# Designs tried in a protein design run: designed miniproteins, single chains. Part 56

Each design is a single chain, and the fold is of that chain. pLDDT is the mean over its residues in the fold that is shown.

## One batch from the design tools (miniprotein)

Design m1936
Fold by ESMFold2-Fast:
Structure m1936 (fold): chain A 84 residues (1-84)
Amino acid sequence: DVDPYVVSLQKTLAKFGILPADGILGPKTEAAIKALQVMFGLSPVDGIAGPKTVALLKKCDVDKNGTIEEKDIMFCLTTYRHEN
């Protein structure tokens, strides 16, 4: 069971150039979760979407549509980056 927030985060980070944009996204969402954990100072940086990581993604969902888009990440970076 893969959380829709994690799937949409992976796609959005690829558009940002943070993940490889070569059209080959690995079956693991680990890299996307690790990138999020590093960006927001979450510990440990293990690539596991635990309750704390999922709760942060839900807070970042500005339009509450169940997905993370470019605008959601930008909002989250400006609002929560210094608080986690």
Scores: mean pLDDT 63

Design m1937
Fold by ESMFold2-Fast:
Structure m1937 (fold): chain A 67 residues (1-67)
Amino acid sequence: DAAFERDVALLVEVLRAERVRVLTREQFISLVKAFVPQVPLTPAALERLRAALAREVRRRGLDVEFR
């Protein structure tokens, strides 16, 4: 899904630009609301996005701890 991939890429760039080292669940939800508000705030949608974000962070070599 191209839209989903763009959402993940946007969130990774926010984490990189802000030099985020630790991403809590509350901070993650705040980022979703601010940058990708079209994503539903359901547990399933949030977990899917969080998992994809974690994979993309690792792929780009960013040191971010997900809590």
Scores: mean pLDDT 86

Design m1938
Fold by ESMFold2-Fast:
Structure m1938 (fold): chain A 107 residues (1-107)
Amino acid sequence: LEEALRRARRVLIAPSSKEQLEFALEQARRVGREVEVVGIDEIPKLLPQFDLVIVGLEGDPKSVAATLKDIRAARPPGVTLVALTSGGDETVKAAQEYADAVTKLEK
């Protein structure tokens, strides 16, 4: 996540929890990046304006994969997709199929 934030110019975040939001904001602060926070349903219409999208995802591995697959299909070339999850190893593996990078949150 830190390397993606350092390379990005315009960052969009769609968290699914307060913990995901706080983690992503702290990571962005450490590298001096400003981020725009939106709902996950707003991502497709905003994608062309951003070069990094951080999506917070919770739930079962199949649902996580389906959500990321839809976002990946809609994204233009040059947009990096990072998944952020507190899920287990199966959820991380599912996210890795469609995200460019996956960051696992530890509580």
Scores: mean pLDDT 77

Design m1939
Fold by ESMFold2-Fast:
Structure m1939 (fold): chain A 90 residues (1-90)
Amino acid sequence: MSKVPEEALELLREGGLRALEAAVEKGRIGLGAGTALLAVGAVANAEFFKDGKAAVEDAREAARLARELGDEEGARLFEEAARLIEEAFG
């Protein structure tokens, strides 16, 4: 069984999609793309590489960029994903 909670992966996917949508709406394409790439990085590190530390770092950085983008809800999704990954990996 994967150590990564499905909920954490779903939160990362939702946060990434929100970042892309907000970037298009606000014209902050580079920031939104960067946030979505960090969400993909967190998924890859957690699911494929089993590197919980790298996954948590990517998710927390995505949360910071989401706040800069003005998506406070997206930031909360990324922070919750980071917490779930940190708990699962120790």
Scores: mean pLDDT 84

Design m1940
Fold by ESMFold2-Fast:
Structure m1940 (fold): chain A 66 residues (1-66)
Amino acid sequence: DVEEAARAADNGGALGAALAATDEGIQKAGSMGREAGEKAFSGEWDYEEGKKGGEEARQLGERLGA
């Protein structure tokens, strides 16, 4: 579940960046998400990236929900 949480957080953060940067960010976010996924599976994912992604996902949820 920690792995799922970290991956979801990284995905949310990358998605947020893509939405802010338009098409350019989408391509970049895909690359970053892929890299983050590899780190998560190796068990050496960046703690800061996972935490930040979670916050970004929450902000997007709030923004879309409001």
Scores: mean pLDDT 57

Design m1941
Fold by ESMFold2-Fast:
Structure m1941 (fold): chain A 96 residues (1-96)
Amino acid sequence: MKIEKKKGLDISLSFEGLTYDERLRVITDLMKAALEAGAIKVEVVSGKGNQVRIRVIAETDEQIEKIRAAAKELAARYPGLTVEFGEVREVDVKVP
């Protein structure tokens, strides 16, 4: 297996006043938007109570910024949604 350096970003979502169905829609929409922006991997890392953390891995800083923009657009569509971004970091990814 080959190890390559990629860019990683953790996105923390907090839901206030959103229904269960709205939370599921937000998570699904964010994951789709991240993949469309060029993310090579998107996963739900943790979920507890009204908070969910999503991890995104992408090739470039430009792709990470597109993913941040998409998350901010989701926050604008759902008034009860708070989005927080972690620090961009280098991650080691195993490739076939």
Scores: mean pLDDT 80

Design m1942
Fold by ESMFold2-Fast:
Structure m1942 (fold): chain A 82 residues (1-82)
Amino acid sequence: MRILVVTDGGGAKQGRAALPLADLVIGVGKGGGEVAREAEKLGVPAEITDASLEEAKKRAIELARETGGTAILLTSSSIEIL
């Protein structure tokens, strides 16, 4: 399972491009939330959170462990495997 944590700015752009490869999207902030809504329209499960980025990262890491998958953080400056 591939879990994407998507933030604002360049993270939202990278998240949108990665949607066909995503099994779950966790959107953080306004731009992340917009990508999460697009994921839902494509049939990809999504969560939108007003929590901190660190809490969203923790959620993604725990889900990756439970599924034997990978959690990936997409920001304006980086793509990070969690």
Scores: mean pLDDT 79

Design m1943
Fold by ESMFold2-Fast:
Structure m1943 (fold): chain A 82 residues (1-82)
Amino acid sequence: DEEIRRNVETIVFSKDPAEVREALEALGKYDEEKAEKAAELLQLASGQPYKPGLAELIKNKDYEGIKKLLPSLEPRIDAALA
C-alpha cells in the first residue's frame, strides 16, 4: 500500500518532527493487516533485524515499546512527541 510506505518513509527519513508525528498517528489508526505491513516496512527501512510484536505496538500507539524494539528511531519519535 502506497500510503503505508509513505508513512513509514516519513518516520524513518523526514527531517520535520510534525510530519513524523502525523505519520505515527496514521499508523495508530491502522487495522491489524496494515499494522503488520507497516511493521515489516519500518524494520526494512530502519535497517533493523526482524522484531516480533512491532505490529501490536504500532496498533496500540505504544511509542515507548516501538523505541525499545527500534532504538535507532528513538530520537525521531521523541522529537515528534515533544
Scores: mean pLDDT 78

Design m1944
Fold by ESMFold2-Fast:
Structure m1944 (fold): chain A 111 residues (1-111)
Amino acid sequence: SLLEEIEKLIEELERLADELLSRSDDPLIQIGGELLREVAELAKKAVEKFSEDESKLQKIKQLLEEAVDSGRTLLELSKEDLSDIKVLNEVIGQILRLIGIIEDLELLLKE
């Protein structure tokens, strides 16, 4: 079911957040982990509000799939040389992506 798919995405986000926060002391990677945790918490609230709204649940699923992709990318980048400006730029790009997802979930919750 769509709700079961969303639940698995939330669990994966929480797993990725925990892994980023436990494996890296880099401040930007820690920010990424905290943002993934925030996405998971907002998604739980959105699912409770829109449990009977299939179109809103599809939007939540799409945002969570994007957040999981971003979290996986951050995890791979956390293994690279974070003093490299190209790696740093990619980390910042993923942080900005997660902020956009949080903004979209917050807007959805205001409806």
Scores: mean pLDDT 91

Design m1945
Fold by ESMFold2-Fast:
Structure m1945 (fold): chain A 89 residues (1-89)
Amino acid sequence: MQEELDLIKKSSGLEVEIELNKYGVPVLVEYTAKYLGVSKGTAKLIIDIAIEENLSVEEALEKVIETDKKHAEEVKEALKKHEELKAKV
């Protein structure tokens, strides 16, 4: 599980040579919810936007903040957490 999550994190966060849509969309939703501290519904929304518009996770987070006021506060906290984790790497 942890190794699988690390592989998905590497694929989704830093380098993508793998078709994430084929391998782990359900696991990617679970991972994103856990990583960002958001609900699974919010995580799915972020991933769907990232896939549909060919955006990074950061760009998808920003788009949700701009377009979806209901999820904006949750996603704004998630974006800050993502930036903090990225700065620590």
Scores: mean pLDDT 63

Design m1946
Fold by ESMFold2-Fast:
Structure m1946 (fold): chain A 62 residues (1-62)
Amino acid sequence: SSEEARARLQSELDELKAVTPDEIEEDAQAFAEALKWPIDLARKFIQTLQQISIEELEKALS
């Protein structure tokens, strides 16, 4: 149902907003190693994806 879909999107939004700096750093390190990217670029990429995901979920919930 639409209400169940909205609740699921809200849960996803809450989880994204709860991601800690330590979790971002761990993901950035893993990503940089896998793709041979500079850590600063990997960190910015992960942070950018998180921000875009938050913005898109907020739009969907509006």
Scores: mean pLDDT 85

Design m1947
Fold by ESMFold2-Fast:
Structure m1947 (fold): chain A 72 residues (1-72)
Amino acid sequence: NVAERKAILQHLLKQKGLSQDLFTPEALNALAEATEGYTVADLEKVINALLQLRGDRAVLTVRDVGLIRPPS
């Protein structure tokens, strides 16, 4: 469920002390869709990887999320 996965992602951002606005709405939707079947631990790894890709930028976009591969 994409909506449930979005809620988990928002919860993880809050738990890490990160802004809820870190992702654009489109990026958050794309990430939730791309991470179907991921565990909470896998989602945490994805968030950490995207934070590394973000660097000094304030916001993560759909382009950043487009680098997430489906699980093999």
Scores: mean pLDDT 73

Design m1948
Fold by ESMFold2-Fast:
Structure m1948 (fold): chain A 69 residues (1-69)
Amino acid sequence: SLEEIVNELLSVEKDPELIKRIEEAYKKGDLDTILEAAEELFNRGLISSKPVIEIGIEISLERMREALK
């Protein structure tokens, strides 16, 4: 779930400014900002590619849900 992904990112990030950015993005439903943060953590070797892929799937599902309304 998106909540599980966000909690994983927050568990590994130690920069208070980036933590705040992730929390605000989650509150706003800004999946693009969450994806950017996950990609940055992946590039730094702090997480696997799995959270990045899972956020991409969530973005695709949100776009699909909007198209079906």
Scores: mean pLDDT 81

Design m1949
Fold by ESMFold2-Fast:
Structure m1949 (fold): chain A 76 residues (1-76)
Amino acid sequence: SMDAHARALQARLDDGLREIAERLERGELSPRQALREYVELHQEMLDGLPADHPGRPDMEARVENLRQLLADYEAE
């Protein structure tokens, strides 16, 4: 079902975010690299959601905000 699919996407996002946080804490990632991977994980979630999913606008806004943060970091 669409709900089960959305739950699976959210679980993958949550697991990936935890892995990024752990790698950052261990010094295996720079903050810039962690932010890039964070954007990529959120984009994967967005790409996996159907166009009519009620959570899509919130995820689109989150991806946009994260991309702006990354662009600001890289413009330095």
Scores: mean pLDDT 83

Design m1950
Fold by ESMFold2-Fast:
Structure m1950 (fold): chain A 66 residues (1-66)
Amino acid sequence: MDEERRRQLEIQEEAGRRTAERFTPRLEALREEHRDLPPEEQHQIRSDYGAEINRETNEIIEELEK
């Protein structure tokens, strides 16, 4: 039913918002700090940080589902 779907969307949106608020400043700082690094190294740094972001996002989703 639409209520369950709406709740899932609200949870995902809230988790995304909290993740963005927490990690966007650090991600931007990492981009600035590593601006002069080769693209391959920048990609690796972003990939590693992205994995951590995904883990934290999943934890927030689990918390919001309670």
Scores: mean pLDDT 76

Design m1951
Fold by ESMFold2-Fast:
Structure m1951 (fold): chain A 59 residues (1-59)
Amino acid sequence: MEEDIKELKELIDLQAKHYGLSKEDRDEIYNKAIDLLKQGKSLLEAREEAIKMINEKVK
């Protein structure tokens, strides 16, 4: 889980920087994705949710 959290954080940070997301939006996406991992969801599901949230914020 620690490595999954690190990978997910790095992915979200990279995408947030690329799309110019605010720290608040990045933190929201990060917290949601980490929550999914803590609930026993897969890294794939957490990544898909994070990407979906990023795309919604870019509108």
Scores: mean pLDDT 80

Design m1952
Fold by ESMFold2-Fast:
Structure m1952 (fold): chain A 122 residues (1-122)
Amino acid sequence: MSWTELLSTDPEVLNRLLKEIEESLKKGDYLNALKYLFALYQRAHPDSPFKNFFEFLMNIDKILFDENLTDPVLLVAKGLIYYAAGDKENALKWFKKALELDTSALSPEQVEWIKEKIKELE
């Protein structure tokens, strides 16, 4: 994939990037999945208060495939992936779930940022 495609804000291209991440993970190609996830995050969240982005990438398989995910940080990461992909409905779902289960692992700045994104998505 070209760098021009990775920087595209076209919803069709963003949805293709999300599918490429899922396909790469299913094949065990973590480096390719990491590349696409990083490109999505960089475009969508330059102002994000989430500093430990590397922890999201280390748990990428759990974020995408664990439907019983209860870690609020990883739930936010899942919401951020869908937000970056332009999937407003799924982004909203996972951000709300992160705030409903347990916010003790999130800073007040992170909680307020998530609330702002929920308001923008509604």
Scores: mean pLDDT 65

Design m1953
Fold by ESMFold2-Fast:
Structure m1953 (fold): chain A 67 residues (1-67)
Amino acid sequence: KVEKAVELGKKRADEDGLLSVAAAAKAIAEVTGVPESEARRVLREVGGEKLTLEQFREAVERVLEKL
């Protein structure tokens, strides 16, 4: 679940290896089933406008704790 989200995040990362909030939120929504709006809220709390893969993993774990 977390690993699946991280693999999707790697595929959607930009050339700098960073994920936009939009791309990260979509990956979280697809893996966890939460709305993209909720995923975006969590992602912005963790890393702001762009996220490293480690920050993305933290956001996924935070979302899964609520499920």
Scores: mean pLDDT 75

Design m1954
Fold by ESMFold2-Fast:
Structure m1954 (fold): chain A 71 residues (1-71)
Amino acid sequence: MSELEKKILQYMLENANKGYVSVEEIAKKLGISRSTAEKAVDRLIEKGLVEKVSDGKYRLTRKGAEEALKL
């Protein structure tokens, strides 16, 4: 897992009580472009660590939360 993917998982874990995070807030928090954030989130979805709630809105799966807690 890349350092960027780890930082996204940590941010999503910190915001788990919110129910979801937007790709815009991930990009802003990490100082990256929206397209870079979307590509990293897509890789996390492929790995089963993140799931899409609606357009541009994502949450951790149970597996994703367990992996984030190890970071």
Scores: mean pLDDT 85

Design m1955
Fold by ESMFold2-Fast:
Structure m1955 (fold): chain A 92 residues (1-92)
Amino acid sequence: SMMEILKKLEEARKKAEEVAKEETEILVKELNITDETEKEALYKGLYKGYLYVGEVVFLEKDIPGLTTESLAEEALELAKKVIEEELKKAAA
């Protein structure tokens, strides 16, 4: 079971990287983001959000009250927090 868990976590990480990269490229174009720091912050936030979704889905975590909508909201709030933290680090 431990080897299966590690494999699922690695698969979740790779999928999060791929999806976050593609989504970042789309949003950068749509929002006309030209600042490299903002692009990096966006990628890191999206990566963390998608990784969280992948961990919950692939590890089949039984979280009371978790729905597809609530999972999406939690992932979005996590992404926003990471973006804000990365932008603050760059400004310091």
Scores: mean pLDDT 80

Design m1956
Fold by ESMFold2-Fast:
Structure m1956 (fold): chain A 91 residues (1-91)
Amino acid sequence: MAELLEEAAKPYEERIKELLERVPEGAEPTAEQVEEAAEVLKKIAEEADLSELEKELLYAMAEAAVAEARGDKEKVEEYKKKIEELLEKLK
């Protein structure tokens, strides 16, 4: 799983690094920074040769992060449960 995600992320490594460098260690990311990172994850899920479960997991993680940054507790709980269910299916 992790290696396949890493290979899928390879064409986006520079973009991922740029996004990570926008949030210094110990600083809280802004909602805009979280949304930008979420769009990168969704793009990887869309273009990468991933299983349906892995794609759904990336989308759920992206949506959960955006909901948390927006303070939408209901959506955060919904996506956290979805992530947990998907992780149980992934070995």
Scores: mean pLDDT 67

Design m1957
Fold by ESMFold2-Fast:
Structure m1957 (fold): chain A 97 residues (1-97)
Amino acid sequence: MLSSIAGAGLVEAARLEAEFDKLYEEAKKNPTDKSILEQAEEVARRLLETLDRYIAEAEKEGHKESADFLRAVRDRLEAHANEKIEELKKLYEEAQK
């Protein structure tokens, strides 16, 4: 049902999500290290930009179902990344006290 564009987008998104989750766990262990938090924010940004690119490609090729599916994935991952980044920011602030 989904196009190869959707499949490729999901594979790349899964890789970046795994990289983000690894940085999230490292930041939780090192809450005083702002550089890990900044790396997590950068990976989250790249993840969302990657999905936006695959969504645009799916729309351009007329794969509406694939584009709609990738938007749902993007919305979920954006919410997930924002929640975890806010948790890391609170941990960083708490560690500075």
Scores: mean pLDDT 84

Design m1958
Fold by ESMFold2-Fast:
Structure m1958 (fold): chain A 70 residues (1-70)
Amino acid sequence: MEELYKEALENAKKLPPETQKIVEHAARLAYEAGDEEALRIIVDLVKKATPENAEIYATLAVMVAEAARR
């Protein structure tokens, strides 16, 4: 859990500041929910994100985190 959360934060640093904040928020929600699968998906999404498409991947990360919260 903690390793996946830190990996998400580390990969988010390569993204634009606004997108980084959104990804950090999504990762925090999944971590607080205790959903390791959601965190793993968020990590994979962030690794595939580029500055050009970061907004789309950040939105997907939030959707995954919201599903984990339910």
Scores: mean pLDDT 81

Design m1959
Fold by ESMFold2-Fast:
Structure m1959 (fold): chain A 82 residues (1-82)
Amino acid sequence: MKGVTDTMRGIAINGGVATVTLARQLGNEELAERARELLRKAIDAGDQALTTRDSGVKGLDEMTKQIGEIADLYKEAVELKK
């Protein structure tokens, strides 16, 4: 459990930071704010997965969804750079 959560947290942080950085380079503060919000939600979901047995599965599922949305925002930012 902890190893998976640590790996997913790393993915969320790297993806979120990359998306925020790219959005700021594009001058798109709205995209940067959305990326920060998704990163925060992913981290919060990961913390919840570690704190209670009943929230473990829900926390990992939510973290996975937020990571997916971060990836989608990163793709959107890359397309805007073109």
Scores: mean pLDDT 75

Design m1960
Fold by ESMFold2-Fast:
Structure m1960 (fold): chain A 58 residues (1-58)
Amino acid sequence: GAPAEALSGSARRVGDQWVATVTVRDLATGEERTVTVVAPNAEEADRAGVAAANGRPV
């Protein structure tokens, strides 16, 4: 994918799941987009959010 810069990220508990939401800026277009991943625990949600911000598979 296009290179992206992480602007902000957070992981929050939603029921029995953890949701990581990361806002990234596309460096080619300047467009901001939000990436959301779901994980069974906070540590995994944070890890997935960081991976998504860096354009890596989660």
Scores: mean pLDDT 68

Design m1961
Fold by ESMFold2-Fast:
Order: structure tokens, then C-alpha cells, then sequence
Structure m1961 (fold): chain A 60 residues (1-60)
């Protein structure tokens, strides 16, 4: 449940940052698949970690 909420929050922040809607297949995908997609969009590992930190903060 918590990991699903974190993933949903991360997806929303990634869509806001990239200005693109994520494919539906990625909204239910593993964290690895989501991270690979974000890297392919030009996001750095540091930006992905920042998004994760923001998602965790939003859930607190």
C-alpha cells in the first residue's frame, strides 16, 4: 500500500517535471522500469532521487 502510494506520487511529480504523461503500463510497473523510463527522458539519477525524496516527504 505505502509503496503503491509512493509510486503514484513519484509518477505525478515526474509528469509535472517532464511535462509528459507517462504510459499507463508504467503506472503499475516496477520501480526499476519507472527509473529507466525517467532516465530515457533525460533525467539524471540525482533528479530521480530528488523526486523520490519529494514523494516520501509528501506522504509524511
Amino acid sequence: AQTAALRACLVAKAEALTGKTLPASLTSASATALANYLLSCGLSAAQILALLAEAVDALL
Scores: mean pLDDT 64

Design m1962
Fold by ESMFold2-Fast:
Structure m1962 (fold): chain A 70 residues (1-70)
Amino acid sequence: MDLELLKKSAFNGADMLIKLAEQQNNQEMVEEAEKAREEVKKSDPQRITELSIKISRRYSAMLAERYAKL
């Protein structure tokens, strides 16, 4: 897999999480997602994969919280 495509996918995931967290006024999650985004810039493919999994889990948790508030 192309490292640039892997990084682009992880950046997109982090950006989506930041946007969702901002919409929910969750500043702690915004900061965590921004930190993960910066880490992706410096990471090897395995670490980027780990960060993508973390981002995905956080995003799923935020969506579940949003649905519970509907």
Scores: mean pLDDT 79

Design m1963
Fold by ESMFold2-Fast:
Structure m1963 (fold): chain A 85 residues (1-85)
Amino acid sequence: SADEARAAALEAWARDPANERVLRALEALLLVERAERSPSLTEEQRKRVEEARRLLREIEREDPEALERARELLREMRAAAEAER
């Protein structure tokens, strides 16, 4: 499945230390995006989203190129998922 293929690709990519920060940013972006699509969140879910947003702000300050690359990868993954339909 597309989801399994994406997971495998991300895991292989994550094994490269140079890509670790980009992957962390991508995971945080995915968490925030999923939460924004939810009509309601638990307190625990809200805390996780706030932690993800904080991480994204830190990465934006320390390595804005890594955050931009993560956003680009998210768009590519979204486009690939649509193309498989």
Scores: mean pLDDT 75

Design m1964
Fold by ESMFold2-Fast:
Structure m1964 (fold): chain A 61 residues (1-61)
Amino acid sequence: SMAAERERLLAEGRELIERLAAARNLSPQEVDTLLALLEHLIRTGDWEGFAALVAWLERET
């Protein structure tokens, strides 16, 4: 289902953000900002923005 697909993409994005936070010692505010962006992109169906965020997170970790 589309709901299960969105949940999977959110989980994948959250895992990448947590890995970046650990690697770069990000503040809670920086983590919250990235999570808010991730949730916004998934909610609005901005798949190009989601792909760009994922690529950035993978490059920075």
Scores: mean pLDDT 86

Design m1965
Fold by ESMFold2-Fast:
Structure m1965 (fold): chain A 58 residues (1-58)
Amino acid sequence: GPGGEGARRGGEEALRLGDPATARAAIHESQRLIETSTDPGDVEGAREAIRLAEEALA
């Protein structure tokens, strides 16, 4: 859903910018989405966003 796509885009932006603050924000928002969403697509997008944001922090 829209939440998962938004989360994934946040992760991609964090990776593009190489900005740790953006990466941390993307991880936090994605974790919140996983905990609150009942939409499997939103959860999948959030998991991908965390992976991308963690790459930005590497």
Scores: mean pLDDT 79

Design m1966
Fold by ESMFold2-Fast:
Structure m1966 (fold): chain A 94 residues (1-94)
Amino acid sequence: MMSLEEAAEWLKEELLRKKLVSEEEAERFAQAIKDGKVEEVVRFLLQVALSLRNEEDARTLLELLRKMAEDLGNEKILEMVERAEKEFERRVAE
C-alpha cells in the first residue's frame, strides 16, 4: 500500500506524463492529497474524466484513479471510481 504522500507524488507525475492536467493543477492536487483531502481530489478528477471528450484520456484518468485507490487500500474511494467507470461505459455506449 502507498502512503498519501507517495500517492500524491505518483499521481502528479502520471497526470503530467499523460498530459491530462497543467503543472499548476498537478501540484495543487498533490498538495491537497498530502493535506488529507484525497476524497475531494478524486471526486473532482472523476468529474473531469466524465467531462472529457477524448475517450482514451478519460479511460487513462479513470485507470490512474483506480490504481491509486487500490494502492491506498481506500474502499470508499474505490467505490467512487467504480461508479464513475460504470457511468463512463454507459456514456460511451450512447
Scores: mean pLDDT 83

Design m1967
Fold by ESMFold2-Fast:
Structure m1967 (fold): chain A 99 residues (1-99)
Amino acid sequence: SKEEQLKKDLELLDEAIRTLEAELERLRDNPDPLDQARRRSAEVSLKVAEVMKRLATEKGLSLEEAQKVIEEKIREKLAEKGEVSPEAIEEAIEELAKE
């Protein structure tokens, strides 16, 4: 059922969030530019996972449906800004989190 899939999706998202939080803690205060880039990537991934969890809990969206919503919002924000930046991606994710 959709409800059983939602429960499993939420468990997977919680695991992903814990894994990303642990990775961010391990990369904390690391001055290596490559590890700083990994940290930034993990921060974006964590926010995506948190938005997907919010969409799943509040709107009952599957992981695939939530991903499409996030990707569409990111595409629209990048087109609006005229540049590809982590800040524009963050803005798109934060706007989705407020819905």
Scores: mean pLDDT 82

Design m1968
Fold by ESMFold2-Fast:
Structure m1968 (fold): chain A 72 residues (1-72)
Amino acid sequence: EPKPLTPVQQLIEEAFDENPEKRFSEEEIKELLKEKFPELSDEEIKAIIGALDVDGDGFISREEAREVLYGP
């Protein structure tokens, strides 16, 4: 079994499992996080998105998300 993911990391992985070829915008990830974890502050959500957007292009691919979630 892979190392346990946080609920936020699980949500991101599930979103890409449903749409593995899709690139999610920062806004789409923000809306997903706000919908599933309304307790997260805007600053916490921005920190999560910034960590996932490895190349800074404003879009998060499955590959970029997996690099953050599972390591290189």
Scores: mean pLDDT 71

Design m1969
Fold by ESMFold2-Fast:
Structure m1969 (fold): chain A 81 residues (1-81)
Amino acid sequence: SARDEVSRVAVRLANELGKKLSDEQLAAALRLFGEGVSALAAGADPEAVLETLRARLRELGLPEESIEAVVEALRRVAEIL
């Protein structure tokens, strides 16, 4: 199901980011990812949601590679929904 596929994307993202980010940064990144998933499910414009996520993750001071990982995970979710 789409729900199961989205859950797999989230779990994989959490596992990979957990190796690189602090627990606090990881929790914040996953919260913002979840907000993006909710916005996409509600029919928001995908590119606007992805750019908002990118900007917010940058404000958290995440490395660009981690920002891109979260954004690409959310782009994958947009393809599933």
Scores: mean pLDDT 88

Design m1970
Fold by ESMFold2-Fast:
Structure m1970 (fold): chain A 63 residues (1-63)
Amino acid sequence: MEIEMQKKSILNSIDQYAEAKKLGRDDLAQRQKETALQLIKILEKKDPDLAKELLEELKKATG
């Protein structure tokens, strides 16, 4: 449950990053990217494999 909640929060931040970039709101995009990175670091302590997968997803969304 906790890991699933963290995964959903990270994916939501990645989605918010993409939406902010689409709307030209670079300040909001930067904040969402930072939020996703912080949540991934927290998740890495519980599930390093899932954290790595989500980090790659964030990189694809931001590259």
Scores: mean pLDDT 83

Design m1971
Fold by ESMFold2-Fast:
Structure m1971 (fold): chain A 73 residues (1-73)
Amino acid sequence: GLEALARGFAASSGGDTVPGRLVLDTAEAHAGSPEAGRKAMEAGGVREDELVTPEQAAKALSEAIRLGGGEVD
């Protein structure tokens, strides 16, 4: 699920946090536009200039997939 993906991002970044920039880039790809990606970031409480928890990253990515017309588990 998206939580496992977010934990993978945190692990690849050397800890328990995910760079907001990585979340934004991924959210834009899934949402299909920069505007929709930023709306997904707001839903997760994520800013591109901050380090965020895997839970926050998963929430943002979940919303990005929903905005892009997909389903989330």
Scores: mean pLDDT 74

